Designed miniproteins, single chains, continued (3). Designs and how they scored, part 32

Each design is a single chain, and the fold is of that chain. pLDDT is the mean over its residues in the fold that is shown.

## One batch from the design tools (miniprotein)

Design m9094
Fold by ESMFold2-Fast:
Order: sequence, then C-alpha cells, then structure tokens
Structure m9094 (fold): chain A 75 residues (1-75)
Amino acid sequence: MMSPEEVVKEVEKALKNRDFEKAVELILEAIKNEKDPETLQELETRIQKLIEEHLSPEEAKKLYEELGKRYLEEE
C-alpha cells in the first residue's frame, strides 16, 4: 500500500525523468485505490501542480490526454 504522500513523490520522480508511461500508471493506480473523495481530490490537485511545475505545457497536455484515455471516464 502506498500513501498519497508517497504517490506524489513517485509521480514527481517519474515526471522529472519524462517517464510519462510510469507517471500515468502511478496516478491511475493511486486514484483507483483511493475511496475517500476528499483525499482523492487533494491527491489529484497535488499531482496536477507537479505536472505543471516539471513539464512543459506541451508535455503536460500529452500526459493529460494519455491519463484521460486510460481512465475511460465518462467525464
């Protein structure tokens, strides 16, 4: 089990390495395992901030597109 704090750290590491595949997998796995809506929302907000801080706007857009595809969410 990985805490939200640990997930944020691992995602930041993947983003610094430009490992989009790993970053997407870590984000999806963390969100899939988090059942508390408040914790999930906070985790998503922190990850979004890390993406904006460590990736270019173009790289961030591609990461979000990949994440959305794998989520298969209706919205």
Scores: mean pLDDT 76

Design m9095
Fold by ESMFold2-Fast:
Structure m9095 (fold): chain A 95 residues (1-95)
Amino acid sequence: SLRELLEEVRRLTEEIRATEDPEEALRLAREALRLLKEAADQASPEQRPEVIEAAREALDAVSARTLREKDREIALELAVIEVAIASLIVTLEEQ
């Protein structure tokens, strides 16, 4: 269900903020993006604001992680995920 997807996205968002493992942060960010895309596909027009809110929270977490990341390869991959989440938000807001 959409509720379960958004609850899992919020859980992953908190884990991205909390984890000290850069590789785990990247795996969590990838999973959050995947679930956000699934939530966006399932959301009715009335539910899009909820998906946008969860996506913005995930974007903030990934952005903060990217800025403090010392491993260049992980930082670049996190930045790609950041751009993908931002693009998803813009797409949902224009519908």
Scores: mean pLDDT 90

Design m9096
Fold by ESMFold2-Fast:
Structure m9096 (fold): chain A 80 residues (1-80)
Amino acid sequence: SEEIEQAKKEYEEYVKKLEEHPYAEGLLKALEMDLSGARTVADAVRAEDPENGDEAAEYLKKAAEYKEKARKLEEQRRRE
């Protein structure tokens, strides 16, 4: 479905932005966690580096949100 493909594209764009960030390794590993875990890591990054961490934190939160959205949409597709 177009919505699933859009969510996956949004996820990939934010992952790409995270890969270009100085904290890439830690941020990408946080995406292996569930949404709550990823948000906790994002908040910690923001607290540690308020000048540069805000951008990284938002990218991580958005990536995790789109990852979850894509997963939920895929589950809905299996019912049809």
Scores: mean pLDDT 77

Design m9097
Fold by ESMFold2-Fast:
Structure m9097 (fold): chain A 88 residues (1-88)
Amino acid sequence: SHMERLKRIQAEIDAEVERLKSLPLEERIYAVGKSTLAAQLAVAEDLLERGYTPEEIVEIGKKAGKPKYGEQLAFLLELIRRGRELDA
């Protein structure tokens, strides 16, 4: 059924998120940029919950030689941070 398919898709997203979270942060910044938007948002949310800022993610991306990927991930952290401020 459509509901069983949605449950399977969610399980695949959850597995991808856990895979990405197992990578060192420098490698994770690059790998997350190659993943689905759903996984990118979940990884960005996890990083905010761990206390990372968008500015720190930009700097780590530069250090890793992946500045554009760091900037893309940092943009998602900023969107989530702003969304949380509106909900508070």
Scores: mean pLDDT 86

Design m9098
Fold by ESMFold2-Fast:
Structure m9098 (fold): chain A 71 residues (1-71)
Amino acid sequence: MAPADEEAVAKVVAYARENRLRAEDILAVASLILPRADEATLAALAEGLAGVEGSRRLTMEDLKELVALTQ
């Protein structure tokens, strides 16, 4: 995994933890947040999110912030 992809994954996981977002919602939109992510990057995202106990549904505002964090 490239260092930029590691940083992007870390930012997404941190945002999810801070905002208590559901991992499943983030994974469903992973292609919008990380449009060029390879299999290793997506696996790292899933592993990072497995440690996040979030129950809040992802909103359009959350999606915009996640895209901004990863671009």
Scores: mean pLDDT 81

Design m9099
Fold by ESMFold2-Fast:
Structure m9099 (fold): chain A 83 residues (1-83)
Amino acid sequence: SNEEIRAALEKNPKMTKAETLQLLAQTFNLTPEQYAALGIMIVAAELGDYEGFRNFLRSLGLTDETIRMIAESLGFDVEAVLA
């Protein structure tokens, strides 16, 4: 849930990419294929392509507030992620 993700990030604002992937996979019960796709989308986001990452997180029911916290934790451009 949004509240569970936000609470985890508040406790660990320097969460690694691996920890972030694990948190999302556990919270939303991601399939192995969804987990692999999210990993690929994070790599794309590191190269400035945020569309897939944004759309995936929104498909999980995450609010823009929660997505902003995830983007900040990962060192991404928050405004670009939320566009």
Scores: mean pLDDT 83

Design m9100
Fold by ESMFold2-Fast:
Structure m9100 (fold): chain A 96 residues (1-96)
Amino acid sequence: NSVRAQQYGQQLALYSGQAARLARRGGSRQDILRLLEQARRYGLLLSQSVSPSVGRMLLSTLDNAIDSARRGDLVRARGQALGVRNIADGVRRRLQ
């Protein structure tokens, strides 16, 4: 269902973008992790609605962002969260 996948992609882009913005501002690691965990929930839902290769790339990038944030590597976490946002936006454009 392209409409539902588009909605999941929108939420994924929103939460990953918010996590990246917080990491840039020097926000708390716990708040960044909470946003990335929300992004992961939508990433999992989106992964079931797209090709297996795109789904794997998306979940791998999300897991890497969460691991970076958990280690306190907020610079890497920001870059990876922006990567997730870009993948989500790319999926949304292809579903239109």
Scores: mean pLDDT 87

Design m9101
Fold by ESMFold2-Fast:
Structure m9101 (fold): chain A 71 residues (1-71)
Amino acid sequence: SLQAQLDKEIDELIKNANKEIKKKVEQIKKDGQKLGLSDRELAIRITSANIKLTGDLVQKILALKKEMQEK
């Protein structure tokens, strides 16, 4: 069914987003070490990145749903 196909593609998007979030958090920690950032500043940057990447995931899911409605 279209719903089963959509669910599988959404699961893939979530899996890929979790991988990108992990990669971005590791990069922020590495950059923070170079910049001498405090634990608080690191936490703020990590939280901001999580918010952005979660928003990007939502937009990708909405785009996928729109594409399936147009077929």
Scores: mean pLDDT 84

Design m9102
Fold by ESMFold2-Fast:
Structure m9102 (fold): chain A 81 residues (1-81)
Amino acid sequence: SAALEESMRQFAEILLEDVADRDLLVERGLAAVRWMLDQGTPLEEVRLFAEILIELAELSPEDAAAFRREVDRLIAEQRAR
């Protein structure tokens, strides 16, 4: 929903508001994804959050692909528990 997307965008903006270092940004983003998975957040919402982070962080296509692979790895690990 638009309201969910807006809430996810606000969360991502707060998470990244003081971060100039791309590596630290990626680390914070992955930590937030891990937290969301541990809370039982639906996979569709976790993926939506990841796409919003990629957009807000203005990640290159290569960095975006690497980030998506790490998110998929975290999802697979959570499902194997």
Scores: mean pLDDT 82

Design m9103
Fold by ESMFold2-Fast:
Structure m9103 (fold): chain A 59 residues (1-59)
Amino acid sequence: MKEEIEKAKEELKKELLHYGQRLADAVDGSSAEVARIGREAAERTQELKKKVDELEKKY
């Protein structure tokens, strides 16, 4: 039961690291690209944070 929460947290950590790397790589490109990836990262990580919060409420 706590295993689902741990998996969700691990997924969130992986996504944060993944988007951090993508943002770093995009710095050599355009500021518009960095902004786009930043918005995508914010949306995705917010969704995963909400999932973790909902699981914590259940267990």
Scores: mean pLDDT 78

Design m9104
Fold by ESMFold2-Fast:
Structure m9104 (fold): chain A 82 residues (1-82)
Amino acid sequence: SMEEEIRRLLDELIRRDVEEKGINPFTALAYAVEIEFLAKKENISPEELVRLLRDALERGLSVQEVYDRLKKMIEEKKKLEE
């Protein structure tokens, strides 16, 4: 399921942030929660979110950087609509 894949990818991003980058676990979790909330609020498809999360893991991005990219994607989408 896409929900399971999203959770798995977010968990891996959090793990890397905490274990490999020394990022505070509460900070990483807070950004992960905001990513899920923002994606749902702005009608980002589960498939689009999975693609973003997979790309982020391949590029070695932090959860905060994923959040920033999601925000930019939403802003660009709104600009293209009008």
Scores: mean pLDDT 86

Design m9105
Fold by ESMFold2-Fast:
Structure m9105 (fold): chain A 98 residues (1-98)
Amino acid sequence: TARKTYERAREIAERLYVDGVPREELEEEIAKELGISKEDAGKLIDEALEVYRLMQELRDGADIDEMAERFSAELGVPKATAKRELEEAREFLRELEA
């Protein structure tokens, strides 16, 4: 599950930042592909960009305990759950970059 979330986040970030696709065009593409509204597509893009930021912090060697504490506070999940998800995410990122 985490792997699919990171793959989608990377795809969206690459389209926006590498390919230079305007956000409005990407919203239209996602809305059409998934059969959802442009508003819902915009929300998915925002969520994907937050995941991409998290991914970049993990690549930069950010402290997982500090990230888990922040993530726990933001999402209202136990710190142990957040830490486990971040550790799994770091392992998946190693595999995706290999």
Scores: mean pLDDT 77

Design m9106
Fold by ESMFold2-Fast:
Structure m9106 (fold): chain A 113 residues (1-113)
Amino acid sequence: MASREQLLRLIGHELALIGIEIELEELLKKNPSPLIEKMLELVRKALEAIREAIEALEAGDKEKIEEVIKELEEIKEELEKLLKDPSLPEEAKELIKQIVDILDEVIELLKSA
């Protein structure tokens, strides 16, 4: 079962991703780009997955936790593909690196639960 400390760390990562979502929305207003729109879509998908993970950890639903881990790994792979696009703005590259780092830490927390 997840400890209170693990749940608080997971919530902390959720808040960090919400901050990045806001930054991406502002970046999209200044630099309309299909790549930034795709990043925003992936961040929102990750936030939904993390919310499901929190609910699953509280319920002790190991099958749902495994499903969420797989979803987060797939989101991470899509973000890494975006980094290879030469049209991606520099500011967006830094945000992708931050998102990938957060997703790695979330995946590690879920695997440790």
Scores: mean pLDDT 85

Design m9107
Fold by ESMFold2-Fast:
Structure m9107 (fold): chain A 89 residues (1-89)
Amino acid sequence: MEFLPEIPADIAARIASLRKQIDELEKEVEKLTPEEQRKVSPLLIAARMWVLVAETAASLGDYQTANDALDAAEGLIERAKKLIEEAKK
């Protein structure tokens, strides 16, 4: 099976951590105004897409692409956190 190769523990941990962060931020976004939601939601959607790219790349043994995709997702999550913090103040 194409999914048989074991994903390295560090990459698997990053994927799990980022998915959890996105889920938590998505719940925080639901508490914001519709205008603030329009600013943050695209960043979280893009972050989820990059995590999926990372998981797929890692499952195929492309650990460089996986790490690059996770770095992209982390950057989007940090931007989303900043906007959520500004909206709550």
Scores: mean pLDDT 83

Design m9108
Fold by ESMFold2-Fast:
Formats: structure tokens, C-alpha cells, sequence
Structure m9108 (fold): chain A 78 residues (1-78)
């Protein structure tokens, strides 16, 4: 399995779901993309995926949610 290709696929799916208003499903797919990038040892793609997740959740009105807090903490640890 190509973890980078899997991460890219999951990231695209997650963004599409968020655009459709399926925030929970989209966030789940983007979290899976971050895991795929980390499994590939690609910290830069993982960081970008987390940043995009934070941005998408904040734009959707979830700025102070536990999910955004967890994503910010994950980004700080990478």
C-alpha cells in the first residue's frame, strides 16, 4: 500500500464531505489522511492535513470545539 497516495485520497474525500456539510464524516476522513501520512513518515503532509482540518472546522463554526483543540495539540507535537 502507498500511504502517501492513500493519504491524498482520504484528504480529498474529507474536504469534499466538509464542503457538502458532512463535517463529522469529513473530519474522520481527514484524520485518517493524517494517520496515513504519519505511517509514511511524512510529517509535512501530516501537518498540512491537520492545518486544513482546523481551517475547515473553524470556517464551519467549530472554532472552540474539542476537535479543533485536539488537532492543534497534535500539530504542536509534530
Amino acid sequence: MDYLAEGDRLLDEGIELIKQGKLSEGASKMGAAVKAYLDANDLEHAKRAIQRLIEALEEAGYKDSPGVKAAREALEKL
Scores: mean pLDDT 77

Design m9109
Fold by ESMFold2-Fast:
Structure m9109 (fold): chain A 68 residues (1-68)
Amino acid sequence: GDALIKEGEALIAKGEKLIADGKKLIAQGEKSKDKALLMKGIGKVLRGIGLQVQGELLIAKGKAINEA
């Protein structure tokens, strides 16, 4: 499953971007005391973590298919 490993790596990268974007929103919300902006940032971080987990599972499945 090399194709699954590549897809998993792409999902991890997308997740990392969402986490970075979420952290920026959290920092802005903290400075502005904007609870809605804080919650939007937290939501993006959680979504990014979910994509990283999905990516790791695809990498594991791809390695299992390759008997690695």
Scores: mean pLDDT 85

Design m9110
Fold by ESMFold2-Fast:
Structure m9110 (fold): chain A 87 residues (1-87)
Amino acid sequence: SAREALREAIEALRAGDYETAARYAELASKSDDDYIRAKSSAILAEAYHRLGDNEKAKEALGRMLEALSKLPLEQQLKVAEEIEAAL
C-alpha cells in the first residue's frame, strides 16, 4: 500500500539508503491521497537532495506543494509536523 511504501521510504532515509528511500517515496507519491502524496513527496525531495539530484528534488518539492494546497490547514500542519519528525 502507499502507507507501507511511505513507511519503508522513511526507514530507508533514516538508514542513509537514499536510493531505496527515493524508490519507495516515488511509489507512495502516486497515491490518490493528498496527505500521503504531500508527505511522500517531501521524503522524495530529501532523498534526491542527498543523492545530489537537485533537479529531481525541486520537482518533488513542487509535487509536495501541489498536494499540500489540496489539504485543509489542520492537515497541512500535521504533514509538516510528521515531515519534521521523519527528517
Scores: mean pLDDT 89

Design m9111
Fold by ESMFold2-Fast:
Structure m9111 (fold): chain A 72 residues (1-72)
Amino acid sequence: SAAWRRRLEREVRVYEEVMELLSTWDPASQAALSPKTLADLENMELRVQAIRGLPPDASRAEFEAAFEKLRG
């Protein structure tokens, strides 16, 4: 659905914005990120990788299958 595709596109934009923001932080602030925050960022990266690998007409089920393949 169009609503589902817009959700995926928003997820990609949020991830890109977060990564760009983190790249401006000093090394000490980056090193202070909690293990939970690092795990959350890894999960976001894998989801975005799955989204970018999908054709424009991909279904929700195809996204979920691609994401699970990347997770193991």
Scores: mean pLDDT 81

Design m9112
Fold by ESMFold2-Fast:
Structure m9112 (fold): chain A 81 residues (1-81)
Amino acid sequence: SMTDEIIAEVEKIFKDLEAGKISEEEALKRISELLSRAKTAEEAQRVADFARELAAKAKNPKTKEVLEVAYTLAALQAREL
């Protein structure tokens, strides 16, 4: 499903951030693009919940900050859908 594809890409962004392969700015740009593909409140909320789960597991403080922002953006989008 499109939701599963978004979730898989968010997980990839998480791994790249933890490995220092991408910048916080690049990660946020990719997350914003992925969120534009979420078409229902349920999809956006699932992405929000997953981002929050990843933030809790993050070992790199910068990764945690990016995923907390991702959670906020996805949760706000869920309210507007």
Scores: mean pLDDT 85

Design m9113
Fold by ESMFold2-Fast:
Structure m9113 (fold): chain A 73 residues (1-73)
Amino acid sequence: SIPEGLKGYEEALVKALGPDALTMTRAEFAALADRLGLPREQYELAYTILKLAFKEYEAGKPLPEVIAKALEA
């Protein structure tokens, strides 16, 4: 299941970052994540989820399903 700390960030991240999320570097994401109040400990996980979720969301896939799959190890 989706980490509770990241639930609710999906909509905020998609709305705030838009298409630029796909071209954003990890350093640029870290700076933006701080502005969104995302915990620093979650940067790697959030960055991976964001990239995958936004790419698949733009392809017409439901965001929650993509995020759930991305959390599988």
Scores: mean pLDDT 57

Design m9114
Fold by ESMFold2-Fast:
Structure m9114 (fold): chain A 71 residues (1-71)
Amino acid sequence: MMPEERLARFELAAAVVIPTIVDVRSLTEVPEEYLEEIARAIVERFPGVFENVEEALEALKELVERSREVA
């Protein structure tokens, strides 16, 4: 899991970026292709959150997976 400070920045970045790319009700509904685009936009607009697109994409995939495991 990400450090609290980094997670907060990531959540803010996702909240700003996701609505500009796709209109979804939850992260579990985002197609993999859009996850890559979202990751790129986060790295470009919020460089302090992730160093590269691959790292941002891994974090997004983890967040989606975690959302699916909530009962």
Scores: mean pLDDT 71

Design m9115
Fold by ESMFold2-Fast:
Structure m9115 (fold): chain A 107 residues (1-107)
Amino acid sequence: SGLEEYQRAVDEIRRILSRLTPEQAEKLAKLIEEKLKSHPGVESASARVDPETGRVTVNVTPKDGATPLEIADAVLDAIGEAISEVNPEFAERVRKAVERLREALKK
């Protein structure tokens, strides 16, 4: 089911994030914000990463005309790219998890 696929992908990202050091988590949050702010559909963005819980919190103010799906895709891309930059050993796992989340959102 789409919900089960979504939950597995979220759990994989949380597992990856829980392996980051506090310094890597700070760098990740900053990279997510910078990547989102460069997106044409984003007016402003902020991010927080908690390595103890494996949670990422992203707040986005969309520009007029940006769709919820466009913003969701931008957030997923920013998270995936930022994790890959902070720890390249997770790049393939993150890419697969992001693709699963993206496909689940289309259902």
Scores: mean pLDDT 80

Design m9116
Fold by ESMFold2-Fast:
Structure m9116 (fold): chain A 58 residues (1-58)
Amino acid sequence: MEVKDVDISVVQTDDGTYVASATLTYDDGTKEVLIARAATAEEARAAAEAKAEELIAS
């Protein structure tokens, strides 16, 4: 299955950390969500992007 779309959102949590969600949409319409957590929004986003790229490359 090929990934057709990737949407990444970042949210700050109550403890001051950040959670990034990468939603992958496959060509059949199936969706998969990858989650990363980090101390900064930039690190959380980068971690989620890295996870999505690793999954797409597999």
Scores: mean pLDDT 81

Design m9117
Fold by ESMFold2-Fast:
Structure m9117 (fold): chain A 80 residues (1-80)
Amino acid sequence: SMEELAKEIGGLVMQLMLRAGLSQRELAERTGLSTSTISRWMRGELLPSKEQVLALAELARELGEDELAERLERLAEKLP
């Protein structure tokens, strides 16, 4: 379901922040998004767009988190 997909993506966003040592503000600055959007993603309350998930995957690769990037890319394929 899209609800389960949102929660799974949110979990990966939280994992990226923890592993890379990024705050919500820093992730928002790196992605061009609001801290509110990041917070809602982390809680699984908002489904990101495919383009937003792919941008997160690119950021994960830049930060050396290739496994996380691959998982984000696979989830992006399930988005419209």
Scores: mean pLDDT 88

Design m9118
Fold by ESMFold2-Fast:
Structure m9118 (fold): chain A 89 residues (1-89)
Amino acid sequence: SPSLKEMEKLIAQLRAELDDIVRRVQDGQISAAEGKAQVDALANKYRPQLLALAREATAEGDTLGAVNLLMRFVAVVTDALVRLRGLER
């Protein structure tokens, strides 16, 4: 579905932005606490967009695809937070 493809693009963009945050913490450019705050802000920004697209994809008959991409959203955010926790003093 078109909505499913948009969800995939948004998740790929989110993952790239999360990877950049983690890299900046690893390089000492920002603190782990600042990195976590930025991850939380990105998750809050992307969540309502992905939920709206998931409802559209479900209406288009792509329910399992939508659920899988929402689970992937949770996984990429969680992975970034776990990586940042490993960088804390």
Scores: mean pLDDT 90

Design m9119
Fold by ESMFold2-Fast:
Order: C-alpha cells, then structure tokens, then sequence
Structure m9119 (fold): chain A 61 residues (1-61)
C-alpha cells in the first residue's frame, strides 16, 4: 500500500513534468498550511518535502 506522502510526492513530480505551475503552487500552499497547523510554526515547502521523505523511511523501516 502506498503511503499518503508517497502519493503526494508523485503528484508533485507529475505536475512539474506537465508544466502545471499554477496547480503546483496551489498544492504547495495547501501543504504549507497543513504542516503549519501540525507543527505549530511557519514552515517552508523544502522542509515539508524532507519531513514527507523521513515519514516514508520510518514507516518502511
């Protein structure tokens, strides 16, 4: 079963390959807001990508 972070990362790659910059920006903003609420502080998209990758590695351990 694919983890939710895996599906999100695949979606980001698909949007980048398709040149869907506006949709990609919307997804990034959605993720930033979601993680901001979870972490309780401001967070950038690059940090979110690292957290998603770490979550995948932890669950597949």
Amino acid sequence: MKLLPEVILETIEELEKAGRDKQLESLKNYLINLYKKSVGKEIDFETILELMKEEIERVKK
Scores: mean pLDDT 77

Design m9120
Fold by ESMFold2-Fast:
Structure m9120 (fold): chain A 94 residues (1-94)
Amino acid sequence: SMAAQLRAARNELLRLMAEASAAKTREELIGVMERMLAVVRELAAQVPELEPLAAELEDLLTRFKAGEVSMEEALARLAEIMARILAVIDAALA
């Protein structure tokens, strides 16, 4: 069911956010962010409201890979984007 898929994705994103916060290297954080983007992109096919947030996450990842953003700034911005993604998922579950 869509509700089961949304709950599973929500739990996965929370686990990935914990991994992001624990990341010790840029490469570890990039890997976590790429997995987050994949989850959000898959969900955006069923929840179109996630598409702009997936684009914001992709932009942040691109800029972080380019060295334009520090790990501290990337983590702070990632937390803000993820809070908004989770709010959309929670609204879709209501």
Scores: mean pLDDT 90

Design m9121
Fold by ESMFold2-Fast:
Structure m9121 (fold): chain A 92 residues (1-92)
Amino acid sequence: MLEELRRLAEEIAATTDVDRAVELAKRMVRLAISAEEASKEELKEIIEILKRAIDALAALEARTTNLEDQMRLGVAITALASVIASLREKIE
């Protein structure tokens, strides 16, 4: 799981394609949700990977001039942030 999440985050950082970035973010959300049973150390690593994905999506959103694409990226960022919040509750 960690290697797959790192790969997905790196691919988001490397892409300029909004459709690709959104699909990768959706896949990260699905994988991270399934990791609720993971160890505390693994959950911390997952959170840091998801934060990097959010930074990459936010950078892409800042460069995007199409309103619909900006909204789609914003939804993806919000979904990842919600997953981070859920995982953080498991660590405390």
Scores: mean pLDDT 86

Design m9122
Fold by ESMFold2-Fast:
Structure m9122 (fold): chain A 109 residues (1-109)
Amino acid sequence: MEEKLREAVLHRVTSELYREKAKDESLSEEIRLRLLLFSFVHDTEADLLLRELSKSEEELRELEEEIDRFLASDTPEMAEIRAEAERIVEEELKRLEEEEKKKELEKEL
């Protein structure tokens, strides 16, 4: 249970959920673009954490393979990480929708 490895896995899961949600055609183009940007930020943070954990390109590749195995696993820890990522994505989506509604109201001025 390495805390930084778990954090990197959480960022990868959160990134994938943002990317999947960005495909929702019921959302505005602005919201979908922002979700794609959040996906990119979380992938970047995972990459930075993995670089801190690795001392070579070979070790980095091994850590990426280990993360892929974790992402494919049905462990209780992965269920908790997925639930945490789903909450992050849902709360951020609600904030984006509220900001969009506020901008629409400002156009009435």
Scores: mean pLDDT 81

Design m9123
Fold by ESMFold2-Fast:
Structure m9123 (fold): chain A 99 residues (1-99)
Amino acid sequence: MDQPDLKITVTIDGNTLTLTVEGAGSAETVRAAGEAVRERLGATKVYGVIKDENTAVLTVEHATPLTEADGRAAAEAVREAAGKVLGQPVTAEVTITVK
């Protein structure tokens, strides 16, 4: 049974967006994803922590409050960046929560 390549969980709390990315597999993919999210959202600060071989957490800070549309744009930026690093399209399961 085929699972998505990536699982992306987005939590938005005011001006802060947290992306939990499962399946990225490499520090290079995580770095590319963080850069893509920063560019897509015009974020003031983006930083990432690699938790294990499968899980990375990106924290994004913006000057203004973020919306669900910003969360979807961030998840898509992660998916596109991962696809570029891997040299092939990747699929993503995306869950977004706005607080």
Scores: mean pLDDT 81

Design m9124
Fold by ESMFold2-Fast:
Structure m9124 (fold): chain A 60 residues (1-60)
Amino acid sequence: MEEEERMKKAVKALGEQMKRAIQANTPEGLKVMEKMREALLSGDAEKMFEAAEEADKVFA
């Protein structure tokens, strides 16, 4: 598994969803943004993708 490339994609996906959360400025958006921040700090690409997917569902 190409961990370096996967991590870069995860960070990018998370960043795009965090931008959406900031623009939405809703309680649900803020909760998902906190989850995304925790995933980013964990350094786990899988958790970052999961958080980004959850954010996408909130803004869908």
Scores: mean pLDDT 77

Design m9125
Fold by ESMFold2-Fast:
Structure m9125 (fold): chain A 97 residues (1-97)
Amino acid sequence: DIIKEMMELGVIILKAAVVLTINYPKFPEEVQKKIEELDKEMRKKLKEGNVEEAIKLAQEMYLLMAKETEDEEDKKVLEEAAKSLPRLQELSEKFYS
């Protein structure tokens, strides 16, 4: 069931968004700048239609945030979000095709 799997992956991404809101202001300025650079490059790839590369950049962003996160449970949430992004994109494309 595509809908059920998409909902389960969506919950993982939503949890990551909450964890990001809490932890992002705590990151060193250099890390925040690196995240901004990755986000800018990701948006550029999305505009160019290169969704596969955009997903890889999004994964790199989540893994960078996980590395800089001190809380072990929050770190795991961000790592799980990074792993979930390619599958969520695949299911989204299948659902809207």
Scores: mean pLDDT 81

Design m9126
Fold by ESMFold2-Fast:
Structure m9126 (fold): chain A 62 residues (1-62)
Amino acid sequence: KKKQEELDKVRKELDTLSKRANEIEAEMAAETDPEKRQALFDELVATTMEIIKKAIEIRDLE
């Protein structure tokens, strides 16, 4: 496999995670229950950590 192919794959994964983070933020903005908002926040934190991991992978592949 080539470095460019790996970069493109990881970039697509990062784009998917970024879209999910945006969806969670929209759900949090619409949610009025503090407990449910906390659960969405926990999911957002987990998704953000995944985004950071993918960004590091991109950096390492460059």
Scores: mean pLDDT 81

Design m9127
Fold by ESMFold2-Fast:
Structure m9127 (fold): chain A 97 residues (1-97)
Amino acid sequence: GSITLSGGGVYKEGETLTLTATTDDPSIVTYAWFKEKDGKLTFIAQSYSSNTLTLKNLKKEDSGIYYVAASKKKVNPVVEGKEGFDYFSEGIKVTVK
């Protein structure tokens, strides 16, 4: 199995960002989204059904490196901490100017 990200690049303030996770593993049930900026990794969102992250009305602070983690189990990283994920993407760079 693998996981890849698309939708990175250069955006303008006010645009919409959509990142898409693609996996060849049909057993994935959880997607968790993270952003790294200035050495800090922040949890953004999780989904049990969607392989996309959409950020509307982009601001310069939305710039950073984005990651997705995927699990074959229902995981809540906010409540239960990191139970472990089956897959981690490579980082994708987003720049908002």
Scores: mean pLDDT 80

Design m9128
Fold by ESMFold2-Fast:
Structure m9128 (fold): chain A 59 residues (1-59)
Amino acid sequence: KELLVERIADALGLSKEQVRKALEVLEEDPEASAAEIAARVPGLSVKQAKKIIEAYKQA
């Protein structure tokens, strides 16, 4: 998990904390939309959440 968080954070220019929180949401609800993830993660935009979902599914 930590290696995936670091990789996504570096690739997208996001904080590790934002990525970790977004991945926690996806772990609890794998079908969560980008809007739902952005609403649950402070400072994360829908566009950024969509990129995290795509990276998570490719990992």
Scores: mean pLDDT 78

